# Designed miniproteins, single chains, continued (2): the designs that were tried, part 79

Each design is a single chain, and the fold is of that chain. pLDDT is the mean over its residues in the fold that is shown.

## One batch from the design tools (miniprotein)

Design m6733
Fold by ESMFold2-Fast:
Structure m6733 (fold): chain A 85 residues (1-85)
Amino acid sequence: SSREATLRLIGLALRAIGLEFDARRHPDDLALLQAIAAELDAIRAEVRALAATGQVDPAFADKVLAKIDEILAEVRARIAELEAR
């Protein structure tokens, strides 16, 4: 199941990258950005759960979490800008 956990982690990483591109393409869509932030939070929780199993490379899991945190910070900053006015 280590292989299965790794494939899930790769899928989550690819999904997070896809959400980054989607957010960049629609920087003025507040509702979409809020939905993206919620989905990134859910992906982050799943990556953390996979890391906790010990069945994935911890260095890879850490890199995925760092990337998700970067995307979340960017999306949340943009949401704050849009909510201001």
Scores: mean pLDDT 90

Design m6734
Fold by ESMFold2-Fast:
Structure m6734 (fold): chain A 87 residues (1-87)
Amino acid sequence: SKLEQAEKLLLGTYLRALDLLDREESDAARRAALKAQLTATMNRVGQALKAGDLEGALAILEEFAAAEPLPAVRRLVDETVARLRAL
């Protein structure tokens, strides 16, 4: 289903973003804070997708990307938004 494809894509993005934070953010306290924000955001996106609210899920991801300080994580989330829109 499109929901299963979206959830698989979201999980892949989450795991790749966690890996990027571990590699790119050297400050342990900042890394922990960014991981917490990422996890909270991904949980909100997952809830929106389960509710059938794709536009709400995309809006949450776009807001997160706009506020994300790490360019690699921002690019990954922007790519995920584009791929979710293509589903």
Scores: mean pLDDT 89

Design m6735
Fold by ESMFold2-Fast:
Structure m6735 (fold): chain A 97 residues (1-97)
Amino acid sequence: SLEEYKKLLLESLEEVIKKKKASGEEEGLLTQIVNLAIEEIEKNKAKTIEEIKELFRKAVEKYLKHLREVSNASEEELKRIEELAEEVLKLFEEKAK
């Protein structure tokens, strides 16, 4: 169900933050990305893991572009957030299968 997919994304977020020892700032940015992905999933009424993965990656790309325009974050810092987001998506896929 859509509700189950949202729960799995949030559980995956929490596990990645703990496992990868994300900083408070990394946790904040990653949480914002996951929340944006959830909004897109709800808006599009995504039904498959493949649709969710596409919407999630789109949310990551859009948010990272926004951060490049409005923040002082370095490319190394942005790459770290991208890598953490991909770990969330990977764990979500493993849980959802």
Scores: mean pLDDT 86

Design m6736
Fold by ESMFold2-Fast:
Structure m6736 (fold): chain A 83 residues (1-83)
Amino acid sequence: MGAEEEALEKEIKANVERILELEKESREMATLELANVLVTYDSIGKEKREEFIKRLKEAGVSEELIKEAEKMAEESLESRKKS
């Protein structure tokens, strides 16, 4: 595995752990943070974004939180493309 792939894998794991911790303290903050991460991963590649979503579900992040964050990320991406 290349250095870039290993760095991305470590970043995915760190982000999953961070979202899990935030969800325990504030679901609102976890949702906003996840939306920001999804926007970043969308620029890296759709496959990596899908892998990240799968990891969040496997780690036990709620489907409702993930769905809300995906909506926020899509709205942000649409606004950026039109601006």
Scores: mean pLDDT 76

Design m6737
Fold by ESMFold2-Fast:
Structure m6737 (fold): chain A 82 residues (1-82)
Amino acid sequence: SSAEETVERAERWAEKAAENPELTQSALDTMEALRELALEGEKAYANDPEKAAELRRARERFEAAAKKLRDALEAKEAARSA
């Protein structure tokens, strides 16, 4: 679906951004915004189980990508402090 394609593209960008210090924060902000949109969509489609499940999976994937970006930022800060 177009939603799955969007999630896949966002995940690929986040993976690249995790390795690029100049992009990591912007990618994190984007993943957090996409997670919030997916959560709002899940609530809006509460009476459509198929669409709600698709949006819940998208939200979980955005949350996972955001965690990887947060971990990358934390590791970078730890390296600067060592």
Scores: mean pLDDT 83

Design m6738
Fold by ESMFold2-Fast:
Structure m6738 (fold): chain A 92 residues (1-92)
Amino acid sequence: HMEELMKKLADFLNSKSIPELSEEQRPLLELVVELLELYEEDEEKAVELLRKRVVELLEKEGLDVAEYEDDIEAGIATFKKTVDELLKKKKE
């Protein structure tokens, strides 16, 4: 489920520990590690890349992207909030 995947992603960003994921979910976590570096440099580009890769994954699985639009936006919002909290802790 996309919502479950986004929750695992948020947990990973908060704890800095790699959650136990299926092989199908691992590429999305690897993408997030790359997005963390990009987010510090350009927040908008990081969000755009995340959205693009999630859409590509849904299309590859034959899923209707429009049915997951709310889940994608919720996941992006959680990602931004989690990264902002991590960056605040890094300053201490």
Scores: mean pLDDT 65

Design m6739
Fold by ESMFold2-Fast:
Structure m6739 (fold): chain A 92 residues (1-92)
Amino acid sequence: MEEKIKELIEKGKEVVKKGQEAQGKSAEELYEYRKEYVKLLLELLELKLEEAKKNKDEEKAEKYEKIKEELEKEVKEREEEIKKELEEIAKE
């Protein structure tokens, strides 16, 4: 589990670096990097939730589950905003 978390953190650093490099690029490329970053965050949250459940830490499990639900909701709302921004840029 710890090795998998470490791997996700390293992937997260790489995605952040690519996102910074993409700041001058198309909105489509920025959207792709954001999507990858959120995917890594969700995977990390699932690992932390599994660890909390194994340790029978109900408070931490509930906290991570709530954060995961809020992040999933935010991602869905942001995907709609990004799609609108991409459509506006395409009209320019």
Scores: mean pLDDT 67

Design m6740
Fold by ESMFold2-Fast:
Structure m6740 (fold): chain A 80 residues (1-80)
Amino acid sequence: SRVVESILTLLRRAGVTPRVPMERIREAIQKVLEKAKDNEAHKYLFPTWEFLEKLVGELAQVNSLRETLETWDELFQLDG
């Protein structure tokens, strides 16, 4: 989805180095987002964002993922 592609673009801008092929990260993000779509996005009430941060951190070396995640609220507001 376009949301997944946008997240991947933000991760690249943050200088994320993937430990696995990018396609695997893309699939993992997609599955997490699909499960999260049924819950309203709010950082405190949205465990999916914390899980996604942990998942990406395990799949890639990230030192400044938090700044990247701050923009993910905007992506979640994009319905469609």
Scores: mean pLDDT 50

Design m6741
Fold by ESMFold2-Fast:
Structure m6741 (fold): chain A 81 residues (1-81)
Amino acid sequence: GAMAAQQLAAREVALVIRFVGLELDYEQTTDPEKREKLLKEMREIVAELRRIEAQAPADSQPETRRLVEWMEERLKKLEEK
């Protein structure tokens, strides 16, 4: 239903905002322990977005998958630092 689709879309936006915020904090942090904690939280966001992809309507799944792939590529780049 429309309400469920709106809730999933709102959750995706919230997860993207949180992910970008954590990435910014990671780039500003020099503490290895804090960096590891931030990476863990970012991985948890990716896992949650993958769950949202599984629940999304078929026509919306490719867009959510693209967000997951974008986040995974950013995580990979950060882990190389």
Scores: mean pLDDT 82

Design m6742
Fold by ESMFold2-Fast:
Structure m6742 (fold): chain A 91 residues (1-91)
Amino acid sequence: AADQSIQQQATFIGNFATGIAQGSLSLGITDPEEVGKRARESAEVLAGMSIIDKSWVDVISELAKEALKVLLEKGPEAALQHAIERAREHL
């Protein structure tokens, strides 16, 4: 069903953005702007491979910044849920 496809896309994007935030934090990177830049560069690779539409590049950058803030304040499960819900707003 269309609803299931939307949920799968939101879950993929949310996991990707949160994964970049978690990976950046594991390297000691806590600057939201640097995390957003890293997420943008990774999203541009996925868009170049036609895995995601290029319109997601800016969204993923912003979601990774938001996920970092939630990750630091509330932990990884809350960060992932936030990113998935925010991604759904763009679908």
Scores: mean pLDDT 85

Design m6743
Fold by ESMFold2-Fast:
Structure m6743 (fold): chain A 65 residues (1-65)
Amino acid sequence: AMRQYSDAETQAIMDRMRQILAQRGISASRDQIRQMFDDVMNGQETDPVIAAIVGRAIVQVQAAA
């Protein structure tokens, strides 16, 4: 998407990513989660699992709004 997310939307997406990662047994810092989000938004993420987690987090945040 060419749309820039608001700070509140970005924070909600990152919080959901953390929850999904934790459910999979993956512990990640805030900085690591921010980096994963930025890499996916810039098309630089090569791991399909991380890309799927970010996509799922975006869909869940948008569905909750």
Scores: mean pLDDT 77

Design m6744
Fold by ESMFold2-Fast:
Structure m6744 (fold): chain A 91 residues (1-91)
Amino acid sequence: AEEERRRRERVEELRRLIAELDAARAAGDEARAAELERRAIELILEEWLELGIITPEEAERLKEAAENRDLKTVEELLARAAPRAEALYAA
């Protein structure tokens, strides 16, 4: 359905952003890399929130940490959600 199409589009965009992020990092473009990281995090949060992998509170905290460049908090919160995501995608 349309919802499934929107989810596929988000996954494709995320994959494209990750590829662009790798290229930006290789080029030493820190500003571009930071922008791409922010976009990737937003897409991940949107998908995980819609799928119930994270709560609205966790999503807001992740977004705030990303905006403040608190990468350690972002990594810790993503690591907590990762097993839930893996369990869902393993089905």
Scores: mean pLDDT 74

Design m6745
Fold by ESMFold2-Fast:
Structure m6745 (fold): chain A 69 residues (1-69)
Amino acid sequence: MTLEERAEELRKRLTELMKKGKLSPIEATTLSIHLAAVQFNLQNPNMPEAVKEEEVATLEALIKEAEER
């Protein structure tokens, strides 16, 4: 799975969390901003691949934590 495909999966998971009322308005806003930042960084050709991987993995961990509440 590409980093872009992983980011799209995270967008869908975040939307599902919001739909289920699992997130407060502040948490939903914060995670949405974080997702936008990750998507922006993935488009940066000067950013190392390892840093892009870490950014996606960090967001995956945060969304997983919210899903397991």
Scores: mean pLDDT 83

Design m6746
Fold by ESMFold2-Fast:
Structure m6746 (fold): chain A 104 residues (1-104)
Amino acid sequence: MAKVELVASLVAPGATLEVSIEVDPEKRKITVTVKATPPRPAPLTFKVYVGPLGEDLELVDEKVSEDGTATFVIENLPEGEYDIAVEVRAGDETLGVALYRVTL
C-alpha cells in the first residue's frame, strides 16, 4: 500500500505552500502538485528533489510559474522508500520547503 508522510515544512512569513502528492505504486509514478503564494507579487520557481531513503536528494525538475501552481510527474522509480523535497523560490529567496516521505 502506498504511503505519504509529511516530515518537515518551513514557509516564510506571509507566504503559503500547499503540496499534494499522489502515488501510483502499480505504475511506480508519483505526481506532485504544488500551490504557493508569495508575500509580494512575483513569479515563483518550484524545484522538486527526490532521493532514496538515507541517500542525498537530487534535483529532478524545475518549473517557473506566474500563477503559483506547478505539477511534476516522477515515473519509473524502483520500489522502495523515497524522500521528496519541494522548494519554492521568488528570485534568489527561498519562500518555503516541504519534505515528504513516500513508499512505493
Scores: mean pLDDT 83

Design m6747
Fold by ESMFold2-Fast:
Order: structure tokens, then C-alpha cells, then sequence
Structure m6747 (fold): chain A 64 residues (1-64)
């Protein structure tokens, strides 16, 4: 499903961030953005963006 694909991309983006792979993270965020815009409602997009911000913020705090 689209939700499963987004979760997989989010997990990969978090892993890329932890590794310092800026190019990989940018690519994965681009893929997520495309899926959000093409396949999800505005409400679902907002929910997934909030989830992404929360997870990335947690990882950034761990790395600081």
C-alpha cells in the first residue's frame, strides 16, 4: 500500500540521516513528497509530515 511504501521510505530516510548520507536522505524525502502529493489526501499528507518531523527530530536530538 502507499502507507507501507511511505513507512519504508521514512525508515530508510532515518537510517540515511543516522549515517550522514545527505544525498540518500534528499532522494528519499523527494520520493516521499511525490507519493504524498499523488496518492494521499491533504489530511493524510499532514499526518505523515508530522510523523516525519517527529522521527527526524528525535534522530537529530540523538545525534547532537
Amino acid sequence: SVHDQLQQLLDEAVDALRRGDREGMARLLGEMSNLLQEHLSKEEQDQKLAELERELGRVLEELA
Scores: mean pLDDT 77

Design m6748
Fold by ESMFold2-Fast:
Structure m6748 (fold): chain A 85 residues (1-85)
Amino acid sequence: MEEFRKLAELGVEATRLIDYYIEDPEERKKALEKLSDIYREFLKAMNEKSFEEGLKVFKELVEKYFPPDLAERIKAAIDKILEEM
C-alpha cells in the first residue's frame, strides 16, 4: 500500500513538473502520454522483478524521453522514494 501511495505522489509531482516546464498545450499532452507509457513499463518491471527495479526503469525512460532539466527533476523525485525505502 505504501509503495502505491508513493507511486501516486510521484505521478502527481511528474504531472506538475510537466505543466510547469512545458508551455505548449500540444507538447504537454504528448509529454503526459509519454509519462503514461513510462508508467506501463514501470508496472511491468515491478510485477516481473521488484518495485526498486521498476523505479530504475522509470528513471532510465525519463532520462531517454524527456528534456534534461525536466528529467533531472523527475529523477530526483524517484531518488527520494528510493532513499525513503
Scores: mean pLDDT 80

Design m6749
Fold by ESMFold2-Fast:
Formats: structure tokens, sequence, C-alpha cells
Structure m6749 (fold): chain A 65 residues (1-65)
């Protein structure tokens, strides 16, 4: 469980970095987006509970309060 939480936090941080990079360097933003996509695929391919995948998608989509 600790690994899933850490991975989710990393995905959120990655998303924020991508948004910031889009303003300064679109090329880097694309590279970061590709890495994020690979991480998401890695999680999906891993032996993780299917319900956790829904939580990850919500976390990435939801703006922090």
Amino acid sequence: MGKLLSETVKLGEYGRKIQEAIKTDPEKARELAKKLDEIVKEIAESDLPELTLEELKEFLSTSPP
C-alpha cells in the first residue's frame, strides 16, 4: 500500500511539472508527458488492484483544494 500512495503522489507531481514546462519549454513538456504515460502503463501492467486504477485517475484529474 505504501508504494501505491508514493506512486500516486509522483504522478501528481509529474502533472504539475508538465503544466509548468508547457509555459516555458513545450518540448520538455512532451517528454515529461511521455514518461508519465509510461508510468501509468507500468502501474496498469503491475499486479495491482483494479479499484486502485480508478483512484489514480481521479487523483490526477482533480484539482488540489
Scores: mean pLDDT 64

Design m6750
Fold by ESMFold2-Fast:
Structure m6750 (fold): chain A 85 residues (1-85)
Amino acid sequence: SELIKRAIEAARNKDLEKIEEIVKELSKKFAKKTSEELAKYADFGKELLAALEAGKLTEDQAIELLILAALGVPIEELRKLLEKY
């Protein structure tokens, strides 16, 4: 899909402006998810922020995980990726 290609290219090139645009676009798509699904992603966002603040995760890695979340990667897989850092 075009969004996946754009996300990969933006992350690889560290194009923060494009990453932000893609995240915003995909976040609007996520607004159509159930309340239960959104709650799980909100909890993950808190975990990601805590890891970033603790210096266990770089800003680039945080952006990559946010893009993967926006692309619909299961929350359980995202948490395992976060724990590897």
Scores: mean pLDDT 65

Design m6751
Fold by ESMFold2-Fast:
Structure m6751 (fold): chain A 68 residues (1-68)
Amino acid sequence: DKRIEELKEKKLEEILKEALKKGLATEEEVKKMKDLYNGKLDDLSDEEKEKFREILNKSYEILEEEKK
């Protein structure tokens, strides 16, 4: 569990960098999403959390496509 959490953190950094690079998120949004996933930001609505999850999923999809 802890090792999976660390892998997700490292992967999250890559995903967030890709989101910023592709213009899917701003630097401010990247920081906010990182804080959310690190458990430092619990003060978001479910709708806002879902929006950030969509940004992360899209960025992850792009990274997976690049691996082909």
Scores: mean pLDDT 69

Design m6752
Fold by ESMFold2-Fast:
Structure m6752 (fold): chain A 84 residues (1-84)
Amino acid sequence: MTIDQSRTILNGIGMSDQASRLQDVVDALSRRYGQDPSSLYGRVTALIVGIHNGDSPQEIGDRMDQSVRTTSDMIRIIRSVLGI
């Protein structure tokens, strides 16, 4: 997934401010986990959408084939960066 595709999805659900700050979120997670920013756009988009929907860390993690612990840590970082 590209940054433009991620921004299109977030804008489509009324999260334009989050779409504008998407790169800051990706860069924060890239630093935390040592992953290439380009590999994170799909994962970050799924996390932000899940937060918007009120989904639990378990529900979001299960959809992404990711542990609850890692998903909860990522959500904490995303909330901190986005101020939500």
Scores: mean pLDDT 82

Design m6753
Fold by ESMFold2-Fast:
Structure m6753 (fold): chain A 81 residues (1-81)
Amino acid sequence: SMAVLAEILAKAEEIVVYIRQGDKALKITVKDGEVVDEEEVPTPKVMLELGADVVGMYVAADGRAVAVSEETGELLETDAE
């Protein structure tokens, strides 16, 4: 939900963002609102299991995650582990 995403963004000094590009994803680490690292990685299994329309995922340091659907713009709450 938007509330969970807002809580992750407001309370986490560090978040990880995954942007899906097929079988690979761009992993972006954000600290204090600044991009500190960008890395191409295999698409996380969690995103693959949620569906082909899942294009993004926000992950907090405590493992809480919110996935984003391209088709609906829906926010799906999940666990990054």
Scores: mean pLDDT 71

Design m6754
Fold by ESMFold2-Fast:
Structure m6754 (fold): chain A 82 residues (1-82)
Amino acid sequence: SEMERLHREIHRLRQEVLQLLAELQQKGLDPAAIQALQDGFLAIGQEFSELGKNGPPSVEQAAAIVARLQALADEARALLAA
């Protein structure tokens, strides 16, 4: 149940970050900042994928991924608001 909730949050946040990145690119905002956000997004995705190789991720590991995706979404929104 808790793990199912965290997986839904990871999916939701990934989609949110992708939408925010697309909007940032369309508006032509700071290319270096956009690249840093893209690199961060890819790194989080790779880490989450690697966690799955050693068995199912723990609740703590999944929660850490949620926190990192939320921080990335918050950074992207801050750039859009500037």
Scores: mean pLDDT 85

Design m6755
Fold by ESMFold2-Fast:
Structure m6755 (fold): chain A 80 residues (1-80)
Amino acid sequence: SLLSILRRAAADEDPEIGEALIRMAYAIALIEADNTEDPAERERLLREALAALREAAAASESPLVRETLEELARELEERL
């Protein structure tokens, strides 16, 4: 589901709106993971979010949107 949200945001006609929506979706995914009491489930959610960010970045044609997705993917990878 996060991948679908990120891909729809990345396809926005306005790259700045797309970037804002991507950052919001990422923040929501992090809040969901942080509110998860099971460490194994939290790690699973974070790894799924990382995969979604990378897949959305690879599919993005906008340099601004791709760079944002890659930045967030690096940040999340360092957190894992």
Scores: mean pLDDT 82

Design m6756
Fold by ESMFold2-Fast:
Structure m6756 (fold): chain A 94 residues (1-94)
Amino acid sequence: SEELLDEIIDAIRALAGLEYLYRQHPDDPRVREALEEARKTLDELISKVKDPKLQEAIRKAYEEAVEAARSDLTPEELAQRIRDIINKLKEEAK
């Protein structure tokens, strides 16, 4: 499931970017709709993960990415934080 992990990583990155946009534009319904769809996509991908430890690692990475996106980080700081989160997830996927 290397392909599944790559899809999950892409979904986490997309969700973090949308959470950041939602913070900047909370009244934009297009951002809200995209954010809800991105959350649904990530949940569906996580449900396909058979290893409970990997599923837990993915949920932690997702929660950390969302927290980072909701923090008062610059775009550059957010990009670096997301890279660090993804690198840790790849190590935990083993």
Scores: mean pLDDT 84

Design m6757
Fold by ESMFold2-Fast:
Structure m6757 (fold): chain A 55 residues (1-55)
Amino acid sequence: LQAQVQAAYQALVDAGKKRLEALKNGDIEGANEASKQRDTALAQLHAASEALARA
């Protein structure tokens, strides 16, 4: 469970970096894809944190 929370958090950080890089390059499509990846990572982090809290 802790490993899942850590993995989800890392995915969130990586998605944020990709979005920033895409925006710097004017890649709006890439920025939108990175934003969707961030939302997915946030949902995974929330689910993993809730599971850990119940353990």
Scores: mean pLDDT 78

Design m6758
Fold by ESMFold2-Fast:
Structure m6758 (fold): chain A 65 residues (1-65)
Amino acid sequence: SKKIDELVNKFRKEAEKAKSIKELEEIAEKFGEEIESLNLSTDEGEELSTELLAIIDEKVRKLKK
């Protein structure tokens, strides 16, 4: 979905700004609240969650170096 791709890209840009795991968690929580307001379908929510978790995992690995 184009809308999901746009949300994923927005989150990726915000996650890249995180300087610590704590900041990344705060960014993820804020973004999660924004997503809750969108009332996505189950399928759209699963697709988005999979992509966001991959971005979080990548950034966590980067921050641990």
Scores: mean pLDDT 81

Design m6759
Fold by ESMFold2-Fast:
Structure m6759 (fold): chain A 74 residues (1-74)
Amino acid sequence: MEEEGKKLLEEAKELLRKGLDYAQQGNTQLAYELVQEAIEVLKRMYKDLFGYSEEEAEQKAREEVSRLAKELAA
């Protein structure tokens, strides 16, 4: 369970890194799509591994994506 969560978190980080690269290139549409994909990956993690409701999982996924994006941009 912990190892699966770590893999999903790393997948989300990879998507966010690619999104930041595309944003720097001026491809805001592709950057947006990659950020949304990262949210979906984390939302599935929170629902399937941690048992959160869909609403709670979406909120936590958005908060975590925001935190990770800030960390990766720094």
Scores: mean pLDDT 80

Design m6760
Fold by ESMFold2-Fast:
Structure m6760 (fold): chain A 75 residues (1-75)
Amino acid sequence: IEEIIAKLKAGDESAVEPLFELLESGKATPQQVADIAKALIENKNEDLRKKVIEALSKSSSPQAQTLLSALLGTF
């Protein structure tokens, strides 16, 4: 989780797949979802944001939908 957040802050697209797997598993806490949202909002990398939004929009996971709503609400 710390690795995923650090990669997202750095604009590393390799974090997108591990992030998707984490949210699909339902193992992330609400605080971890909030920390991930902050990392993506603080990082003004539009390409990374678009890839994350695209991946999350394909997920039916409640945690993925929560994160997607947070990202869209700040755009």
Scores: mean pLDDT 73

Design m6761
Fold by ESMFold2-Fast:
Structure m6761 (fold): chain A 74 residues (1-74)
Amino acid sequence: MSPTIRDYQDMIDTLREQAKTATPEQQALLDQAVATLQQLIQAIENNAPQAEIDALRAQFQALLAAWVDQQRAA
């Protein structure tokens, strides 16, 4: 099941909420994740190639993994 634009917007809202209680290091990762999701939404709206959409999704997943690692270190 592919995420919809609405699902990505909901993720952005969730990440922004998480940023309110985040450390500066975690906040930087969350800000990058939000920026990546915004690029992903724009790519979908502009009918970008699937390879570009997949690359942005992979980048987002990597940023979330880094954020989880920072939460464990905090």
Scores: mean pLDDT 80

Design m6762
Fold by ESMFold2-Fast:
Structure m6762 (fold): chain A 100 residues (1-100)
Amino acid sequence: PLASLSAEQREALERAIRLLREHLAELVRKAFEEELARTKDEAEREKLRKLFEEEFPVFLANLEAQFRAFIAKHGLEAAAEFARRLGAEEAAELLRRAAE
């Protein structure tokens, strides 16, 4: 249970969540830039850029909340495996450490 974590385990968890958020933010940003590069219409590019700037922070906040809910439901070991499969290897290692 998350409430039973030591202060050291909680710090490792918070660091892991930060690293996972940063990793996913970079992946989403890269995908958006690739989509923007494929969009040849100037008006559509500007529309997509504004939509991204408006929605991206909300998306990241929701993603963090969903990940915290996942950890609460499935535990730290399951969260570590999930992070590893997403390529967030450093976050996965910290989650495994927090599970000890």
Scores: mean pLDDT 80

Design m6763
Fold by ESMFold2-Fast:
Structure m6763 (fold): chain A 73 residues (1-73)
Amino acid sequence: SSAAQARAFLRAFAQRFLGASPEVAERIADEAVRRYGDTVEQLLAHLPEVVALGRELLAREDPAAYAALQART
């Protein structure tokens, strides 16, 4: 389904680019789909907001991973 593809895309993005654990990546994917839509096209249209949401959730749920992200960006 489009929703499954969108969630897979977001999980991969969160793990590879934000350094999120699989559990935090799943929460980021759930929240992004809820707010911005369940297609890759909709999520790409809102990419800056999705990135900001991912960083916010990472800071809240894994402060150590967030600190590592901040150090490299």
Scores: mean pLDDT 83

Design m6764
Fold by ESMFold2-Fast:
Structure m6764 (fold): chain A 73 residues (1-73)
Amino acid sequence: GDSLTTAVREVKHLPDAETQDLISEVVTEIARAGLDSLEAIERFVRERGLTDEVARAIHRVWQLGRASSAEQA
């Protein structure tokens, strides 16, 4: 799928269920907060103890979604 949650989980490839749940929670909170800039997402992700790779994956999917919406307009 082309969802933020799916992209973030794919980046990590972690066997640890606790870490996967944390990533899903962080993605949900980022969406609720309306964070759409790489800087804001990286800051939020770091504060929750995740890596910049997770932040970049979230931002990339957000950018792709925005570009797709613009093309459909």
Scores: mean pLDDT 62

Design m6765
Fold by ESMFold2-Fast:
Structure m6765 (fold): chain A 60 residues (1-60)
Amino acid sequence: APVIDPNDRESLRAAVDEALKIPEVAGLAEEIKQRLDNGEEIPAPLVTALALLAVGVEVE
């Protein structure tokens, strides 16, 4: 499972790729992906939301 580190863009990209597979969270994943692709800083609330969703995805 990808470790979500707010300072690590690679871990954020990995988490985004997993979140994009889930229709309910794909919108959030797309928003974070656009910010990463533009070289922008990701706001802390978006990183926190993605981290919570990634934990939910790992719970089968």
Scores: mean pLDDT 66

Design m6766
Fold by ESMFold2-Fast:
Structure m6766 (fold): chain A 96 residues (1-96)
Amino acid sequence: SEQLRKDLEDALALAEEKGFDPVIIEGLRKILAGEKLSKEEIEKLLKIAVESPDTAERHLAVLLLKLNGEEAKKELEKALEAIRKRRAEEVEKRKA
């Protein structure tokens, strides 16, 4: 999609301007070049998607993982499920 390419180029410009994590910037460049992310880059993006204090940076990490293919999507879903479980356990601990 030409619109997706433009959105990714705009996202790259934003990430560079705001000084987002280098793995976001490099991930955007690789996807724009039609390249797949390495396992190490996927693991770093999963951490950013979960832990980054910046909402836009988290959203870009999620987008990159979804665009990198089915295996990266599964790892993202697993990470999000682990967060939901941890948050639910924290809520129950506060009630006890």
Scores: mean pLDDT 78

Design m6767
Fold by ESMFold2-Fast:
Structure m6767 (fold): chain A 81 residues (1-81)
Amino acid sequence: EELERVKKLFEAAIEAAKRGDFTRMANNLYAAAKELERLGFPEEIVNELRKLADDVEAGKITPEEAIQRVKEVLERVEKAA
């Protein structure tokens, strides 16, 4: 299922963050945003996730905050589905 793919991308992003691999985290978040856009999720959620990926890539966010933000977006995606 498409939603399961998105959830796995979020989980992969969190695991990458725990390993200190922020480039991989950002890439998984960009992939998740692209899938959400394709599935017709609200533009606000897609844009928020892309901004989070940008902030992660740029080192503007702590690992703990990044993981928390990803979990919050995942919860909103699950409720919106």
Scores: mean pLDDT 82

